# Designed miniproteins, single chains, continued (2), part 71

Each design is a single chain, and the fold is of that chain. pLDDT is the mean over its residues in the fold that is shown.

## One batch from the design tools (miniprotein)

Design m6612
Fold by ESMFold2-Fast:
Structure m6612 (fold): chain A 66 residues (1-66)
Amino acid sequence: MNTIHEDITDPELREQALKAAEEAEKYLEELKKNKDAPIEEITKLIGEILREIGEQVQLLLQEKKA
């Protein structure tokens, strides 16, 4: 479970956050390869997803300080 090493969670939390960001980036690359998809709609959706992920990562990091 991810709770192991909670005493030194900073690097573990960072790794989880990076993995979430990497997943979003992978999704972005797959959408770019799909030439059928409307660029405007894809860009907007990706931006919204990345923003949500970023906010959730920030909340996770702040939870330890709050």
Scores: mean pLDDT 64

Design m6613
Fold by ESMFold2-Fast:
Structure m6613 (fold): chain A 64 residues (1-64)
Amino acid sequence: ERRRQLAEEARKLAKEIMEKHGVTVRANAAGELSPEATKVAQEIVKKSKPLHDEIAAVDAEERA
């Protein structure tokens, strides 16, 4: 549904940002990101925030 479409768009956006920087955001064995991965993750969060906000709004609509 719409929520799944938005989640898929967010995933696609994350992949595009990772490809642009040549960095894969992957946690190490301790669950920590490298400094490079942290910077890319921060950019992904910033750019995908509108999509995640819309997912939250859709979930609120479905529940209310």
Scores: mean pLDDT 73

Design m6614
Fold by ESMFold2-Fast:
Structure m6614 (fold): chain A 69 residues (1-69)
Amino acid sequence: SELTELVTKLVGAQLRVIAYEVELELLEKNKDKIPEEEYQKRVEEVERLKKEAEKEAEELKKKIEELEK
């Protein structure tokens, strides 16, 4: 079922967003233990990946809504 596949992908994207949020919190908590350049690079990378996962989730949510009429 296409709906089942889209829902599975949506859950996956939502879990990735949560994982990236947790990683950002851990990076902030350990900011003093990480070299400044490495910290900034990791934050920028994780924020980019989080935005990509959020966009994927929104696109999947829209597709699911269209299939549910």
Scores: mean pLDDT 87

Design m6615
Fold by ESMFold2-Fast:
Structure m6615 (fold): chain A 87 residues (1-87)
Amino acid sequence: AVKTSLALLYVGIGNLALKQGQLDDAIACYNNAIAINPDFAAAYLNLGNAYKKLGKSDEAIACFKQALALNPNNTTASNNLAALQAQ
């Protein structure tokens, strides 16, 4: 319970940083969430989106693949992965 709440807090802070264009801060927050909960598919999805915004396509692809490994029905991760691999 406590670890899950802390991981959710890091994702929330990361989402706020991402909205403000603070991409490095967002990435750090999502990595902290993943360190607490390695099965947190949403943290991998959001980390992939942050790397995509930085133009780091290889890192974004790795994150979206991990999000899909944890949640195969994640349409956002599937669509982003397909778009990045079609280039």
Scores: mean pLDDT 84

Design m6616
Fold by ESMFold2-Fast:
Structure m6616 (fold): chain A 71 residues (1-71)
Amino acid sequence: LTDEEAINYARAASWLARQGKFDLAAKAFELAAQSSTNPKARELFQKASDYARQGKGDEAAKYAEEGIKAL
């Protein structure tokens, strides 16, 4: 898994969150975290997953974007 894969999972997860598919979004954010080589990006994608599980799509997307910027 690579940072490029992490970005792709994070983008897919953000799209799923916008569709209200929060469980699938959370799973995709977990995959983004697992694919990232940067510890800060992993932490941010994990937070995005946690917010998605709470149905907080805006917060999830915010943390996903910060995670992508940290890569």
Scores: mean pLDDT 84

Design m6617
Fold by ESMFold2-Fast:
Structure m6617 (fold): chain A 110 residues (1-110)
Amino acid sequence: SKEELIKEIEETIERLEELKRKIEEGKLSPEELALELAQAAAELQRIADASTELPEELRAELLAQADELAALAVEIVRRGEVSPELRERILATLERAIETLERALEYLRE
């Protein structure tokens, strides 16, 4: 339902905001961060793929952001470390994903 989708998006925003906080506080190992980013990517893809309630443009943005988060997770695993530049890219991508999800909420609430 529309109400269930709203709840899922709200919960996903809260989880992404918590992930940003953990990254900023330096609480995650590279391995833990890669797993969290892969999970975030899967959650964004699930919202985009499962929703007939969202316009195509918002779904496309969520899928692009999911792909970027998944690619960042792979890069962390490949490098075995998170440089300051990579950390900034991760935080920026998470912020864009949150902004897209907030726009999706506004659309659903009308």
Scores: mean pLDDT 89

Design m6618
Fold by ESMFold2-Fast:
Structure m6618 (fold): chain A 93 residues (1-93)
Amino acid sequence: VDEKTLLAESLAAMGIMSNSMGMPELAVRQAEEAIRIAPDSPAAPDAYITLGLGLFELGKYEEAIEAFQRALELDPDNELARKNLEKAKKKLE
């Protein structure tokens, strides 16, 4: 595990905390930075989930769907990404 992967994991974790504290804009920025630093890292699926959750809270449902789809491309068995993808799709119905 390199410095970039560790930083990306930390940013993704901070984004989860930001979302839980009702700071979706901060969560989005932290997730985007994690993806920018290490797009191919093991942290990338979690960063995309964090991004999608933040975008969902901001009412950006189409962008949230794209983020959750990217998480599933990287980790097809990710139940959290799948459940949140379905929630976001229902908002556009």
Scores: mean pLDDT 84

Design m6619
Fold by ESMFold2-Fast:
Structure m6619 (fold): chain A 57 residues (1-57)
Amino acid sequence: SRELALALAARDLGLSVEQVEEIARLIEEGVSFREIGERFGLSPRQVSGLREALEKL
């Protein structure tokens, strides 16, 4: 279920599963949503939405 959820999130954001896992790691390390967004071409809102989705796994 986790692998499928990560694959769906990656597809919806135009990213690879590996990139979504890297974003999850950066969130755990306390990197700001703005900095994560700049690195991956995402808005801070998209990063926040991904964090909420990951917390439910």
Scores: mean pLDDT 80

Design m6620
Fold by ESMFold2-Fast:
Parts: sequence; structure tokens; C-alpha cells
Structure m6620 (fold): chain A 64 residues (1-64)
Amino acid sequence: MSKLLEEKAKEALIRLGLSEEEAEKEVEKLKKLSDEENDREATLRMVALAILQIGLELDEELAE
């Protein structure tokens, strides 16, 4: 899993109301499922969270 994908997924979880600690734990869980068990659904969930965060960042930039 890429470091950028992990960072963006974590930021998305924090934006959704999780604490930094809770977001870190959830990203670690998804990363473990993706890397150790080849869980495609865990990988897609991580990607979806990262895309959500990037989309929100772009929306904030465009709103200004």
C-alpha cells in the first residue's frame, strides 16, 4: 500500500469525525487486511477514503 494512500485515508476518517488515534487504528487494520490477506475489499475501501479526501481538498481549493 502506498504511503500517500494511507495518509489520505486517515485524513478522510478524521474528517468523518474519528479522532487521530481512531483513524490511525482503522488505517492500520485496512492496511493489514490488504497487505497480509490480499483482501481486495479492504484495498478498495482504503482507495475510496483517499479519493473522498482528495475530492474534498479540491472542493475547498475551488470554493476559495
Scores: mean pLDDT 77

Design m6621
Fold by ESMFold2-Fast:
Structure m6621 (fold): chain A 79 residues (1-79)
Amino acid sequence: MTPEELRRQVDEDLAETKKAAEELAKGNPQAAIETVAHLMRLLAIYEEALLQGHEDVAEYARKAMDEAIKLVKEAEKKA
C-alpha cells in the first residue's frame, strides 16, 4: 500500500474507534469488541508501515493508537 493509503486507513480506523468508544460509554456490550478490533487494525497498519520503511506513517499510526487508547479508557470511566 502507498503511504497515503496507509494514512487514510489510520484516519478511518481512528474515526471508527471514536464511534465505538461513544457506544461503549453508553453501555453497549458489542462496542467493547469493536474498539478492540479497530485498535488491532491500527496496530496492523503500524506494522505494515514499519515493514515498508515508512517511518513517518508508522509514527502517525502510533499517535493514532495512543489517541484511540485514551478514548477507550475515557469511555470505560463513563460506562
Scores: mean pLDDT 80

Design m6622
Fold by ESMFold2-Fast:
Structure m6622 (fold): chain A 58 residues (1-58)
Amino acid sequence: SEPSDEQVEAVARALGLSREQARGVLRAAADLAGIPAEELSTEEAVRLARQVARAMGM
């Protein structure tokens, strides 16, 4: 599933990543959670990406 630009920019700002890095992290987080990225709210996307990044030592 493809994250929205709004979700990607929110994750990039929250985690201090580039848009491309944020997109990759969000895709990985959505895949790991088994939830299509487009079904996540922006706030949920940021929270999930942050949790996955922390778990991966990022």
Scores: mean pLDDT 80

Design m6623
Fold by ESMFold2-Fast:
Order: C-alpha cells, then structure tokens, then sequence
Structure m6623 (fold): chain A 57 residues (1-57)
C-alpha cells in the first residue's frame, strides 16, 4: 500500500539522519554542525510520527 511505502521511506530518512548525527559527534564536529544535524533528525522523526499516525487510524 502507499502508506507502507511512505512508512518505509520515513524510517529510512530517520535512520540516515541519526547515522549522520552520530558520525558527526564521533568525529568531533562543531556544535553548530551537530545542532544542524540534530534538527534534521528531529524533522525526520516528526515526519515518521505523522506517517505512523495515519496507519493507526
């Protein structure tokens, strides 16, 4: 279904954003870079939550 594909894409985006954030922290990136990546991760999580809500209804 379209919702299943949307969910899988949202999960993929969230995992990529988390991986980028973890990698930046491990490499000692600047606080500014970490904050930008954190915002990207939170945006991806919000989109994932919105897709998940559509499946619960």
Amino acid sequence: SALKEELLKAIGRTLRALGDLIQAELEGASQEEIEELRKKYEEAKKELDEVAEKLDK
Scores: mean pLDDT 83

Design m6624
Fold by ESMFold2-Fast:
Structure m6624 (fold): chain A 96 residues (1-96)
Amino acid sequence: MEELKEAGKKVFEAMQQLADAINRLRELREKLSGNPELVEELDKAIDKAREVMREGAEALQSGDLEKIKEALERMQKALDEVNATISRAEEELKKQ
């Protein structure tokens, strides 16, 4: 019970961080719309963030501690990848 609540809280926190990252990716996509290669990378990052958020929600709904832990690890990895894409896009924006 205690471990399940703590794991669920961490998934919820990761979902909030991914939602914030998606909003930033969308802002960068609008500002960098003249760069189709970078827009494609940003779109892929948004899709990946949405996918792992959906998986996190499904894991929480299952009530299975192992599934929740696995979803959390996938969400954390996706968040690192998304943040790397944001950093690269922000550097390109500074060149404009």
Scores: mean pLDDT 86

Design m6625
Fold by ESMFold2-Fast:
Structure m6625 (fold): chain A 66 residues (1-66)
Amino acid sequence: NAMEKEREETIRFVATALRAIGLALDLGIKTGDQELMDELFKRINEAVKRGEDLEALVAELEKQLA
């Protein structure tokens, strides 16, 4: 069922984008670096616009928060 697969892909993409935003906020709080947070939001926004690999970005942000 192609429609179910497309729905699942869209939900996963949106969930990953929201996770990336949450991680950028967490990193901003942890570091107190507003410029870093702004740069991360810009990267997320550009990746979302292009439909690009947000999973890799989430992994990068998780690693920086560890």
Scores: mean pLDDT 79

Design m6626
Fold by ESMFold2-Fast:
Structure m6626 (fold): chain A 98 residues (1-98)
Amino acid sequence: IAEYEERIKADPNDAQAYFNLGNEYLKNGDVDKAIEYFKKAIELDPNYGDAYANLAKIYGEQHDLATAREYLKKAKELDPNSKQVAEAEEALKNGLLK
């Protein structure tokens, strides 16, 4: 976490650093901060497909299927063969079937 925060201080437009921070907060169970940082990565790079896929997965796991579908659609438009897209589709499927 601290390493990516220092990267952002040095370059506040580093979309990858925000994406990596989102992943670190997600690993620590801080879902709200993970969402904020993934959204920041998308603001800096609207073609950051992995950030859209991670948001789709999070919202799918929270059973917010409408929001998950919107992010998944964008992620699939950017990179339909990504592993993150496949994981997000599985999370949305599990949310729908539960």
Scores: mean pLDDT 77

Design m6627
Fold by ESMFold2-Fast:
Structure m6627 (fold): chain A 95 residues (1-95)
Amino acid sequence: KELLKKRIEAYIKAYEKMLEWAREQGREDVAKAFEEALKTLKEVLENIDQLSDEEIYRKIEEAHRKVLEAIKDDPELQKKFNQIEREEMEKLLAE
């Protein structure tokens, strides 16, 4: 569960950066999607010891799907999201 917890923490950091960017750009649709996804991920992290691995993976996938749906028509935003997510995951794996 430690690796899974760190992965969720990395996703939260990436999503928080995307939310900040979306708000700065006035992209309310994108901001809302990341806010909802962050709520789901933070709830999973808070209850991680009470959730099965299958429940955790399902909720992570749900959050990720909401975000991808919100940015699906914006290739520049998709690249930015992929870059930020990769950077946060790389930091996690290096530590």
Scores: mean pLDDT 81

Design m6628
Fold by ESMFold2-Fast:
Parts: structure tokens; sequence; C-alpha cells
Structure m6628 (fold): chain A 71 residues (1-71)
């Protein structure tokens, strides 16, 4: 499904980014918790931090959040 694909992409890009910037893993976890709780403000804060560390990881996280919101 779109949701599963977007989540996998976000996980894979966050994993790659974590190899370069260890903090990415922590922000990605905060992002997932925020999305699961429906906390759009916290999800956006986590996405912003991910984008600062790795643009692709932030972009993939944003896409997952949009797909999850639409589901």
Amino acid sequence: SKLEEAKRRAEETAAEATKKHGEVGGYYREFLEAVEAGDEAKAEEAIAKLEELDKEAGRAAREYAEVAKAA
C-alpha cells in the first residue's frame, strides 16, 4: 500500500542518514511517535530537524506523514 511504501522509504532513508549523523535515529523515532499520536506539530518539528541533518531523510519523513494523514 502507499502507506507501507512511504513508511519503508522513510525508514530506509533515516537508516542511511543515521550512518552519517547519529542523531537522525533519535529524531526519526520522535517523528514516528508523533505521527502515531496524530501530533502534527511535533511531527513537523522532528521533520525540520531531520531535514537539517539530511534532506532526503526529512523529505521521506514528510511524505510518510502526508500519506498517513490521508489514510
Scores: mean pLDDT 84

Design m6629
Fold by ESMFold2-Fast:
Structure m6629 (fold): chain A 104 residues (1-104)
Amino acid sequence: MEIEIEVRMVATVAGRTVELSFKAKIKEGETATVQAEARLLPEPRPGRIEVKIKVDGKEETVVLDDPASARRLEELLRKYGIEFELSGWRLGEAGPVTVTVKVK
C-alpha cells in the first residue's frame, strides 16, 4: 500500500499568521522524514488545517474547522495506520520544521 499525505496548516497566534505545508510519500511499514519550513504570512488569516490523504490512488480531504472534523481526521489516520509528528517547531513561529510520518 502506498500513501501520499499532504498537509497545509494556517495558524494565527498572538496576531502572527504562519503557514506550514508539507508532503510525504510512504509505504506501509515505513517511516519518512520531511524537512519543511513554516512561513510568516504578510496579513492575518483565519486558522485552517487541510489534510489530503491518497491511498493507492484514492484521495480523501479533511478540513479542520470544528470538533467533528478533528474526529474525522483522527478516524481517517487510524483507518490507514498513519501517524505524524512535528518536531523543532513552535506554533505561530516561522522556521524549519521536521515532520515524521509513519504507517503501521
Scores: mean pLDDT 72

Design m6630
Fold by ESMFold2-Fast:
Structure m6630 (fold): chain A 68 residues (1-68)
Amino acid sequence: SAALRERALALRERVEAGEISAAEAARELQKLADEMGDPGLRAGAEVALRERSKTIVLAALDELLRRL
């Protein structure tokens, strides 16, 4: 959906700019993954939150954006 794409792009830009922590970004990513209902994306978001890794958040966002 256009709304999900816009939210994902905004989150990606905020992460790249360092305006949001990895943990906060991972929680926002979990919300996006839940709305998509994709178990693989949800698992990726859980890993991103556990590892608190911006690199994993960005990789998962890029995967989500490719599927939209």
Scores: mean pLDDT 83

Design m6631
Fold by ESMFold2-Fast:
Structure m6631 (fold): chain A 61 residues (1-61)
Amino acid sequence: MEIDPNAAAAVLYLALGNTDYKKGDFDGAIESYKKAIELAKDHPDLRKIAEENLRKVEQAK
């Protein structure tokens, strides 16, 4: 099993974005999800999750 550093970093930014969202830090959540999308460019499943979470937080503002 090969661990892609970009995929691992994208997962960390997704977790950070979720934490910021739960704290009510919508701007921080948006920044973290956007970074996760960029890092997940070669991982379409992970990128879709980040994009969906970004849309949800933008609609919640």
Scores: mean pLDDT 80

Design m6632
Fold by ESMFold2-Fast:
Structure m6632 (fold): chain A 96 residues (1-96)
Amino acid sequence: VEELEKRAKEAEKAGNFKEAGDWYQKLGDYYLERGDLERAIEAYENAVKWYEKAGDFKKAADAYTRLAEVYLQMGDLEKASEARKKAIEYRKKAEE
């Protein structure tokens, strides 16, 4: 997992925001598969941040959908609902 974190940080420093988002998305998926919900949330939040900076609203919406799934597994219905609303908003932005 150190390699995924390293690649994400390298992409951030290079200004490759979409690539940084892609690495954080993979990191989130890695933690989610292992049941590390707290680290999955941190990784998906970073994926959202970098996709937003890249203007990739479709990928930002996908990351918010993942974030909502993790919050539901944690029982945080309020944050899950908020993340789902953000996913809908960004899907609309992606469609112009």
Scores: mean pLDDT 85

Design m6633
Fold by ESMFold2-Fast:
Structure m6633 (fold): chain A 65 residues (1-65)
Amino acid sequence: SKEELKEEAIRLLQEKLGMSEEDAELIIKNGDNEVILKILEKELLEAGVSEEEAKRVIELIKQSA
């Protein structure tokens, strides 16, 4: 469900980037904003997340928005 995808995306943002739940929810609400998603992908890669894992996180956010 969309709710389950949202929960997974929040969890990953918290674990990978140390985001608060509030900040992660703001990212998901903006999951249709290509600029925000591009910045987020760079942040994930900077944090040591693999290219494939970063793309998976971005896809979850898009599906949750």
Scores: mean pLDDT 82

Design m6634
Fold by ESMFold2-Fast:
Structure m6634 (fold): chain A 59 residues (1-59)
Amino acid sequence: LELGTPEYIEHLEEKIRELERRIAEERAKPVVDRERILELEIELGVAQLQLAVSRSFPA
């Protein structure tokens, strides 16, 4: 486990950016998949929490 490392923080930041992009893409579709958007929003929330925790502890 690599909590608080620069590599782990970078990974979480990248994951958050990717999830935000995917959510925007799903919302832009002509037919909105509500379940997919909910799944992505939950995953985004978890990643944001992990990032906040990781930034609270030194490497």
Scores: mean pLDDT 77

Design m6635
Fold by ESMFold2-Fast:
Structure m6635 (fold): chain A 64 residues (1-64)
Amino acid sequence: SLPSLDDILEALALMAIGIMKANKPSKEELKEFGERMIKRLEDLGASPEIVEKFRKEVEELIEK
């Protein structure tokens, strides 16, 4: 069977987090990127569960 939209969006979000980590951005850059990605996920129709999961990952990165 084909993966769900949520499965695809979760995979894309995880890849984006990996790119952020690799570039070692400032906390401000992480926050701005996180906000942009959350909006993109919502615009693409991600479930609230996937959006919340990504938000927590970004928050953890900001906190270190």
Scores: mean pLDDT 78

Design m6636
Fold by ESMFold2-Fast:
Structure m6636 (fold): chain A 68 residues (1-68)
Amino acid sequence: SEIEELREKAIELIKKDKSLSEKTKEGAIKAIQSGNLTELLAALKELEKVGASKEILETIRKIIELLR
């Protein structure tokens, strides 16, 4: 499904991002895997705060939009 493809893409992008700490990566990946809207919104806010790439942020925003 589109949402599963976006989740896999987001996880891959997060794993490859050298600017993100391992703790931030683990938290974000868990939120994406949970499918929980509240956890995804919290992860998006944290990733924005730490300056994650625009592609990561846009991919997570698309996941959130599809869960509405």
Scores: mean pLDDT 86

Design m6637
Fold by ESMFold2-Fast:
Structure m6637 (fold): chain A 59 residues (1-59)
Amino acid sequence: SAARAAAIVDEVAARYPELPAEDVEALRELAVELAPTMSDDDLRQFLEGLAESIVHAQR
């Protein structure tokens, strides 16, 4: 569900300060590349939310 996807994004985002910056950026790039290939709306929204959370954390 969208609510579950958002909760997982929040949980992952809490760990960004613990990860190397290059790994976080690689994760963002993968999420952006994979999102449009997903036929499952919940998974696509999860990947889009993940990419947005990383952009927000970099500001």
Scores: mean pLDDT 78

Design m6638
Fold by ESMFold2-Fast:
Structure m6638 (fold): chain A 103 residues (1-103)
Amino acid sequence: SLLHQQVRLNPALQALLKDLTGKEITEATLSELIGMLIQIIDNIEEQLARELGRKPTREEIIDRLQALFAKHGIALSREEIEALIDNDEEVIIAFILRYSTPL
């Protein structure tokens, strides 16, 4: 299965994951990275809801995610960010492979 593929993360993705999880991750499977990204997005949405005192809009979530990824030199399209919010595994895999090397 492609989901069992081991990858080595590039420095930008490593820095993003360290900032957002507190963990230094240099290598992982695609399945592990997908799970981590989904959990990160959920945590960001919950944090934003607490800050706003209400459910965030889709635009507010997109803006927060673009800003957080851009902080580490990762430019995501609107389509890619929407795919992260909607748990679109195919687009998430393509994103991970753009910022990693298969082992």
Scores: mean pLDDT 88

Design m6639
Fold by ESMFold2-Fast:
Structure m6639 (fold): chain A 51 residues (1-51)
Amino acid sequence: LGEGVVRLGEEDYEGAVEAFRRALERDPDNELARRYLRLALERLGRVDEAR
């Protein structure tokens, strides 16, 4: 989770997406990671993960 937050601060939205996906692999019930993942995807302008 912390890695993804740092990536978001650096405007590395692609890295943030990867970090939050890994957090969800470890804990699929982590609602905070799901919310941040959606935020990172929205910042990329991609709901469909096309990029």
Scores: mean pLDDT 73

Design m6640
Fold by ESMFold2-Fast:
Structure m6640 (fold): chain A 66 residues (1-66)
Amino acid sequence: SAEGYFAGGKFYFNRGDYEKAVELFEKAIKEDPNLAEAYRMLAEAYQKLGDTEKAEIYRKKADELE
């Protein structure tokens, strides 16, 4: 489920595994494209990985959904 993937992504994010967090947040938004919090967390994970451009893109998507 989208919620299951989101919870898993947050679990890995809190452990500093940002690559795994990205994978799971991407799966969450694939199942529920309107899950604004998943886009926000994906943006934070990309920022932690140094991908500022992707972080900005997903932050904007989260804002558009709220």
Scores: mean pLDDT 88

Design m6641
Fold by ESMFold2-Fast:
Structure m6641 (fold): chain A 62 residues (1-62)
Amino acid sequence: MSNVKKAEELLKQAEELIKQGKFKEAFELGDKAISLLPPEEQSKAASRLVGSVLLSIGDELD
């Protein structure tokens, strides 16, 4: 339970870093967050980070 809360907080920080274009730091935090989650939630967390990156890249392409 505490690990899920910590992972969610780290994922939010990673998303903020992605919005700032700090992809390296975002992926480091994202990997740490994903490692705290059970396998079934890891895929969803990874998809969430990928989605944030795609949105950020989309803004750069516009």
Scores: mean pLDDT 76

Design m6642
Fold by ESMFold2-Fast:
Structure m6642 (fold): chain A 71 residues (1-71)
Amino acid sequence: MSLEEVKKDAEITLEAAKELLEEFPSEAAKKAVEYAEKAIKYAEEGDVEKAWEYLMRAVMYIMKAIIEKSF
């Protein structure tokens, strides 16, 4: 995955996380937003490894927030 692809995916993930946080305010949704923002920041700094790591963390917290919303 290229730095540009990680940045694009992180921006899409941030938008999804923000919408989820607005509809269902939870710690998991807040962390998803925070990690997506960090993924974008590291992508802008050229750190593809950290950008990818934080993108994956954001995705995991989005999934956790969705699961918590379902129960």
Scores: mean pLDDT 83

Design m6643
Fold by ESMFold2-Fast:
Structure m6643 (fold): chain A 89 residues (1-89)
Amino acid sequence: AADALIAAAQALIAAANAAVAAGNYAAAIAAAIAAASLALAAAALGATAAALALLKAATDLIIAALAALGQSGAAQLLKDLSNAIILSA
């Protein structure tokens, strides 16, 4: 169960990276949010280390996409939140 969620989240991160390469930042954000959701579900099943790595990857993609869209304030707030979570984990 957790392995399937991790695999699905990794596939969504790959899709988000492809969307970024295509300049489709809205699709990249949507895929990264979906990946983060699956990573949280995997964490609930005990796959905490893998889930944290995927959550960081997804959050970094969302921050980069928001910055590329000119939403620098939203990107900075999410970066600050992500850093606080990583430092507490």
Scores: mean pLDDT 78

Design m6645
Fold by ESMFold2-Fast:
Structure m6645 (fold): chain A 60 residues (1-60)
Amino acid sequence: MPRRGVVVRDYVARSPNELTLRKGDEVLVLGELDDGRWVVENLATGRVGVVPRDAVEIVG
């Protein structure tokens, strides 16, 4: 089930599959990869990508 999250630190994408995040961005967590990284949608941009788990906190 998708969960709302908030970005707790800036992150710069290192590959085309990753997503650049700014602290304070709202995201929707779509899933978790086997290595513990999340697949998220950035609600400000509508873009989907892979991010480090520690960059986002689940809210609600």
Scores: mean pLDDT 81

Design m6646
Fold by ESMFold2-Fast:
Structure m6646 (fold): chain A 61 residues (1-61)
Amino acid sequence: SREEKRKRILEAAYELFKEKGAEATTMRDIAKKAGVSVGTLYSHFKSKEELERAVARYLRE
Protein backbone atom coordinates (compact mmCIF):
# COMPACT_ATOMS: atom_id res chain seq x y z
CA SER A 1 0.00 0.00 0.00
CA ARG A 2 0.97 3.68 -0.15
CA GLU A 3 1.38 3.74 3.66
CA GLU A 4 3.69 0.69 3.57
CA LYS A 5 5.89 2.31 0.90
CA ARG A 6 6.02 5.53 2.97
CA LYS A 7 7.15 3.54 6.05
CA ARG A 8 9.82 1.67 4.05
CA ILE A 9 11.14 5.00 2.70
CA LEU A 10 11.29 6.54 6.21
CA GLU A 11 13.08 3.46 7.60
CA ALA A 12 15.56 3.37 4.68
CA ALA A 13 16.32 7.10 5.07
CA TYR A 14 16.80 6.77 8.84
CA GLU A 15 19.20 3.81 8.41
CA LEU A 16 21.30 5.63 5.77
CA PHE A 17 21.35 8.89 7.78
CA LYS A 18 22.67 6.92 10.77
CA GLU A 19 25.30 5.10 8.68
CA LYS A 20 26.82 7.98 6.67
CA GLY A 21 24.94 11.18 7.54
CA ALA A 22 22.28 13.12 5.66
CA GLU A 23 24.79 15.12 3.54
CA ALA A 24 26.36 11.95 2.04
CA THR A 25 22.96 10.26 1.48
CA THR A 26 21.19 10.83 -1.87
CA MET A 27 17.52 10.35 -2.81
CA ARG A 28 18.76 7.62 -5.20
CA ASP A 29 20.44 5.76 -2.26
CA ILE A 30 17.18 5.96 -0.27
CA ALA A 31 15.02 4.76 -3.19
CA LYS A 32 17.35 1.79 -3.83
CA LYS A 33 17.42 0.73 -0.14
CA ALA A 34 13.61 1.13 0.15
CA GLY A 35 13.08 -0.93 -3.04
CA VAL A 36 11.16 1.83 -4.88
CA SER A 37 11.84 3.95 -7.96
CA VAL A 38 13.19 7.50 -7.55
CA GLY A 39 9.89 8.70 -9.08
CA THR A 40 7.90 6.84 -6.40
CA LEU A 41 10.12 8.35 -3.68
CA TYR A 42 9.47 11.88 -5.04
CA SER A 43 5.71 11.14 -5.13
CA HIS A 44 5.91 10.74 -1.30
CA PHE A 45 8.54 13.44 -0.48
CA LYS A 46 9.23 16.45 -2.72
CA SER A 47 12.78 17.01 -1.40
CA LYS A 48 15.46 15.51 0.84
CA GLU A 49 14.74 18.30 3.36
CA GLU A 50 11.05 17.26 3.54
CA LEU A 51 12.15 13.64 4.03
CA GLU A 52 14.61 14.65 6.80
CA ARG A 53 11.78 16.49 8.63
CA ALA A 54 9.48 13.47 8.17
CA VAL A 55 12.14 11.11 9.62
CA ALA A 56 12.53 13.42 12.66
CA ARG A 57 8.73 13.40 13.19
CA TYR A 58 8.58 9.61 12.70
CA LEU A 59 11.18 9.10 15.45
CA ARG A 60 9.17 11.31 17.87
CA GLU A 61 5.97 9.25 17.28
Scores: mean pLDDT 83

Design m6647
Fold by ESMFold2-Fast:
Structure m6647 (fold): chain A 67 residues (1-67)
Amino acid sequence: SAAEEAVRRILDRLVAQGLISEEQAEAALKALLAGDEAAAYRHLSTGLPPPTARAALRELVRAREQA
């Protein structure tokens, strides 16, 4: 879907930047597509500072909603 493609693009960038693992990205994608933003945040925050994880989540949610 357009939402999956938009969210995956952002997650792929985070993986390429070394900020999250591919496993974290896939888990966050599944959570976001299921509407479970709390689970997505937990997956993103495993290796990121809380401000960075919150900013990433907001960008991902916006991308999902704009698709």
Scores: mean pLDDT 86

Design m6648
Fold by ESMFold2-Fast:
Structure m6648 (fold): chain A 94 residues (1-94)
Amino acid sequence: DLRKQISELVAVFSGSMILYSASEDPEVRREAYERMIESLERIAELSAQLGDLKTLRDVAEAAERVSRLAREDGDEALAERAEEVARRARETIE
């Protein structure tokens, strides 16, 4: 069930965002960013298969936020990766 997989990945994203917000450890924050980006990539893939344009928009917006946060923390590579997730999600909607 693709919808169940999306729900589980949304929970992973939410948990990673909480971990990022609660942690002062740069390595924990970096791992949280990586998990957020990986979950968003997979949510985008599954949502595209379902034709779920609303979830794809939500992914693009979330990826744009993650990109800004990663850039503020000085991680340009993770910021660029999140930006690419947002770009691909928006391209799928168009």
Scores: mean pLDDT 85

Design m6649
Fold by ESMFold2-Fast:
Structure m6649 (fold): chain A 66 residues (1-66)
Amino acid sequence: MEVVEVPRHAQPALRRALSEGLKRGLSPEETRRLVREALLPLVDEETAERIAEMAGEVHRINQELA
């Protein structure tokens, strides 16, 4: 698996979006969208999409383990 580097300045926004997704019980797709929207002002679109895809997968795994 390729590890996606998250820029330091974007990490707080990523953590906030992931926490919101878990608290609200959002689907992996909804969490992916939330992360993408949170990151678009901070990083380029390609990087935002790549991080959002990874975040969606992490969220899916966390839901299956709960």
Scores: mean pLDDT 75

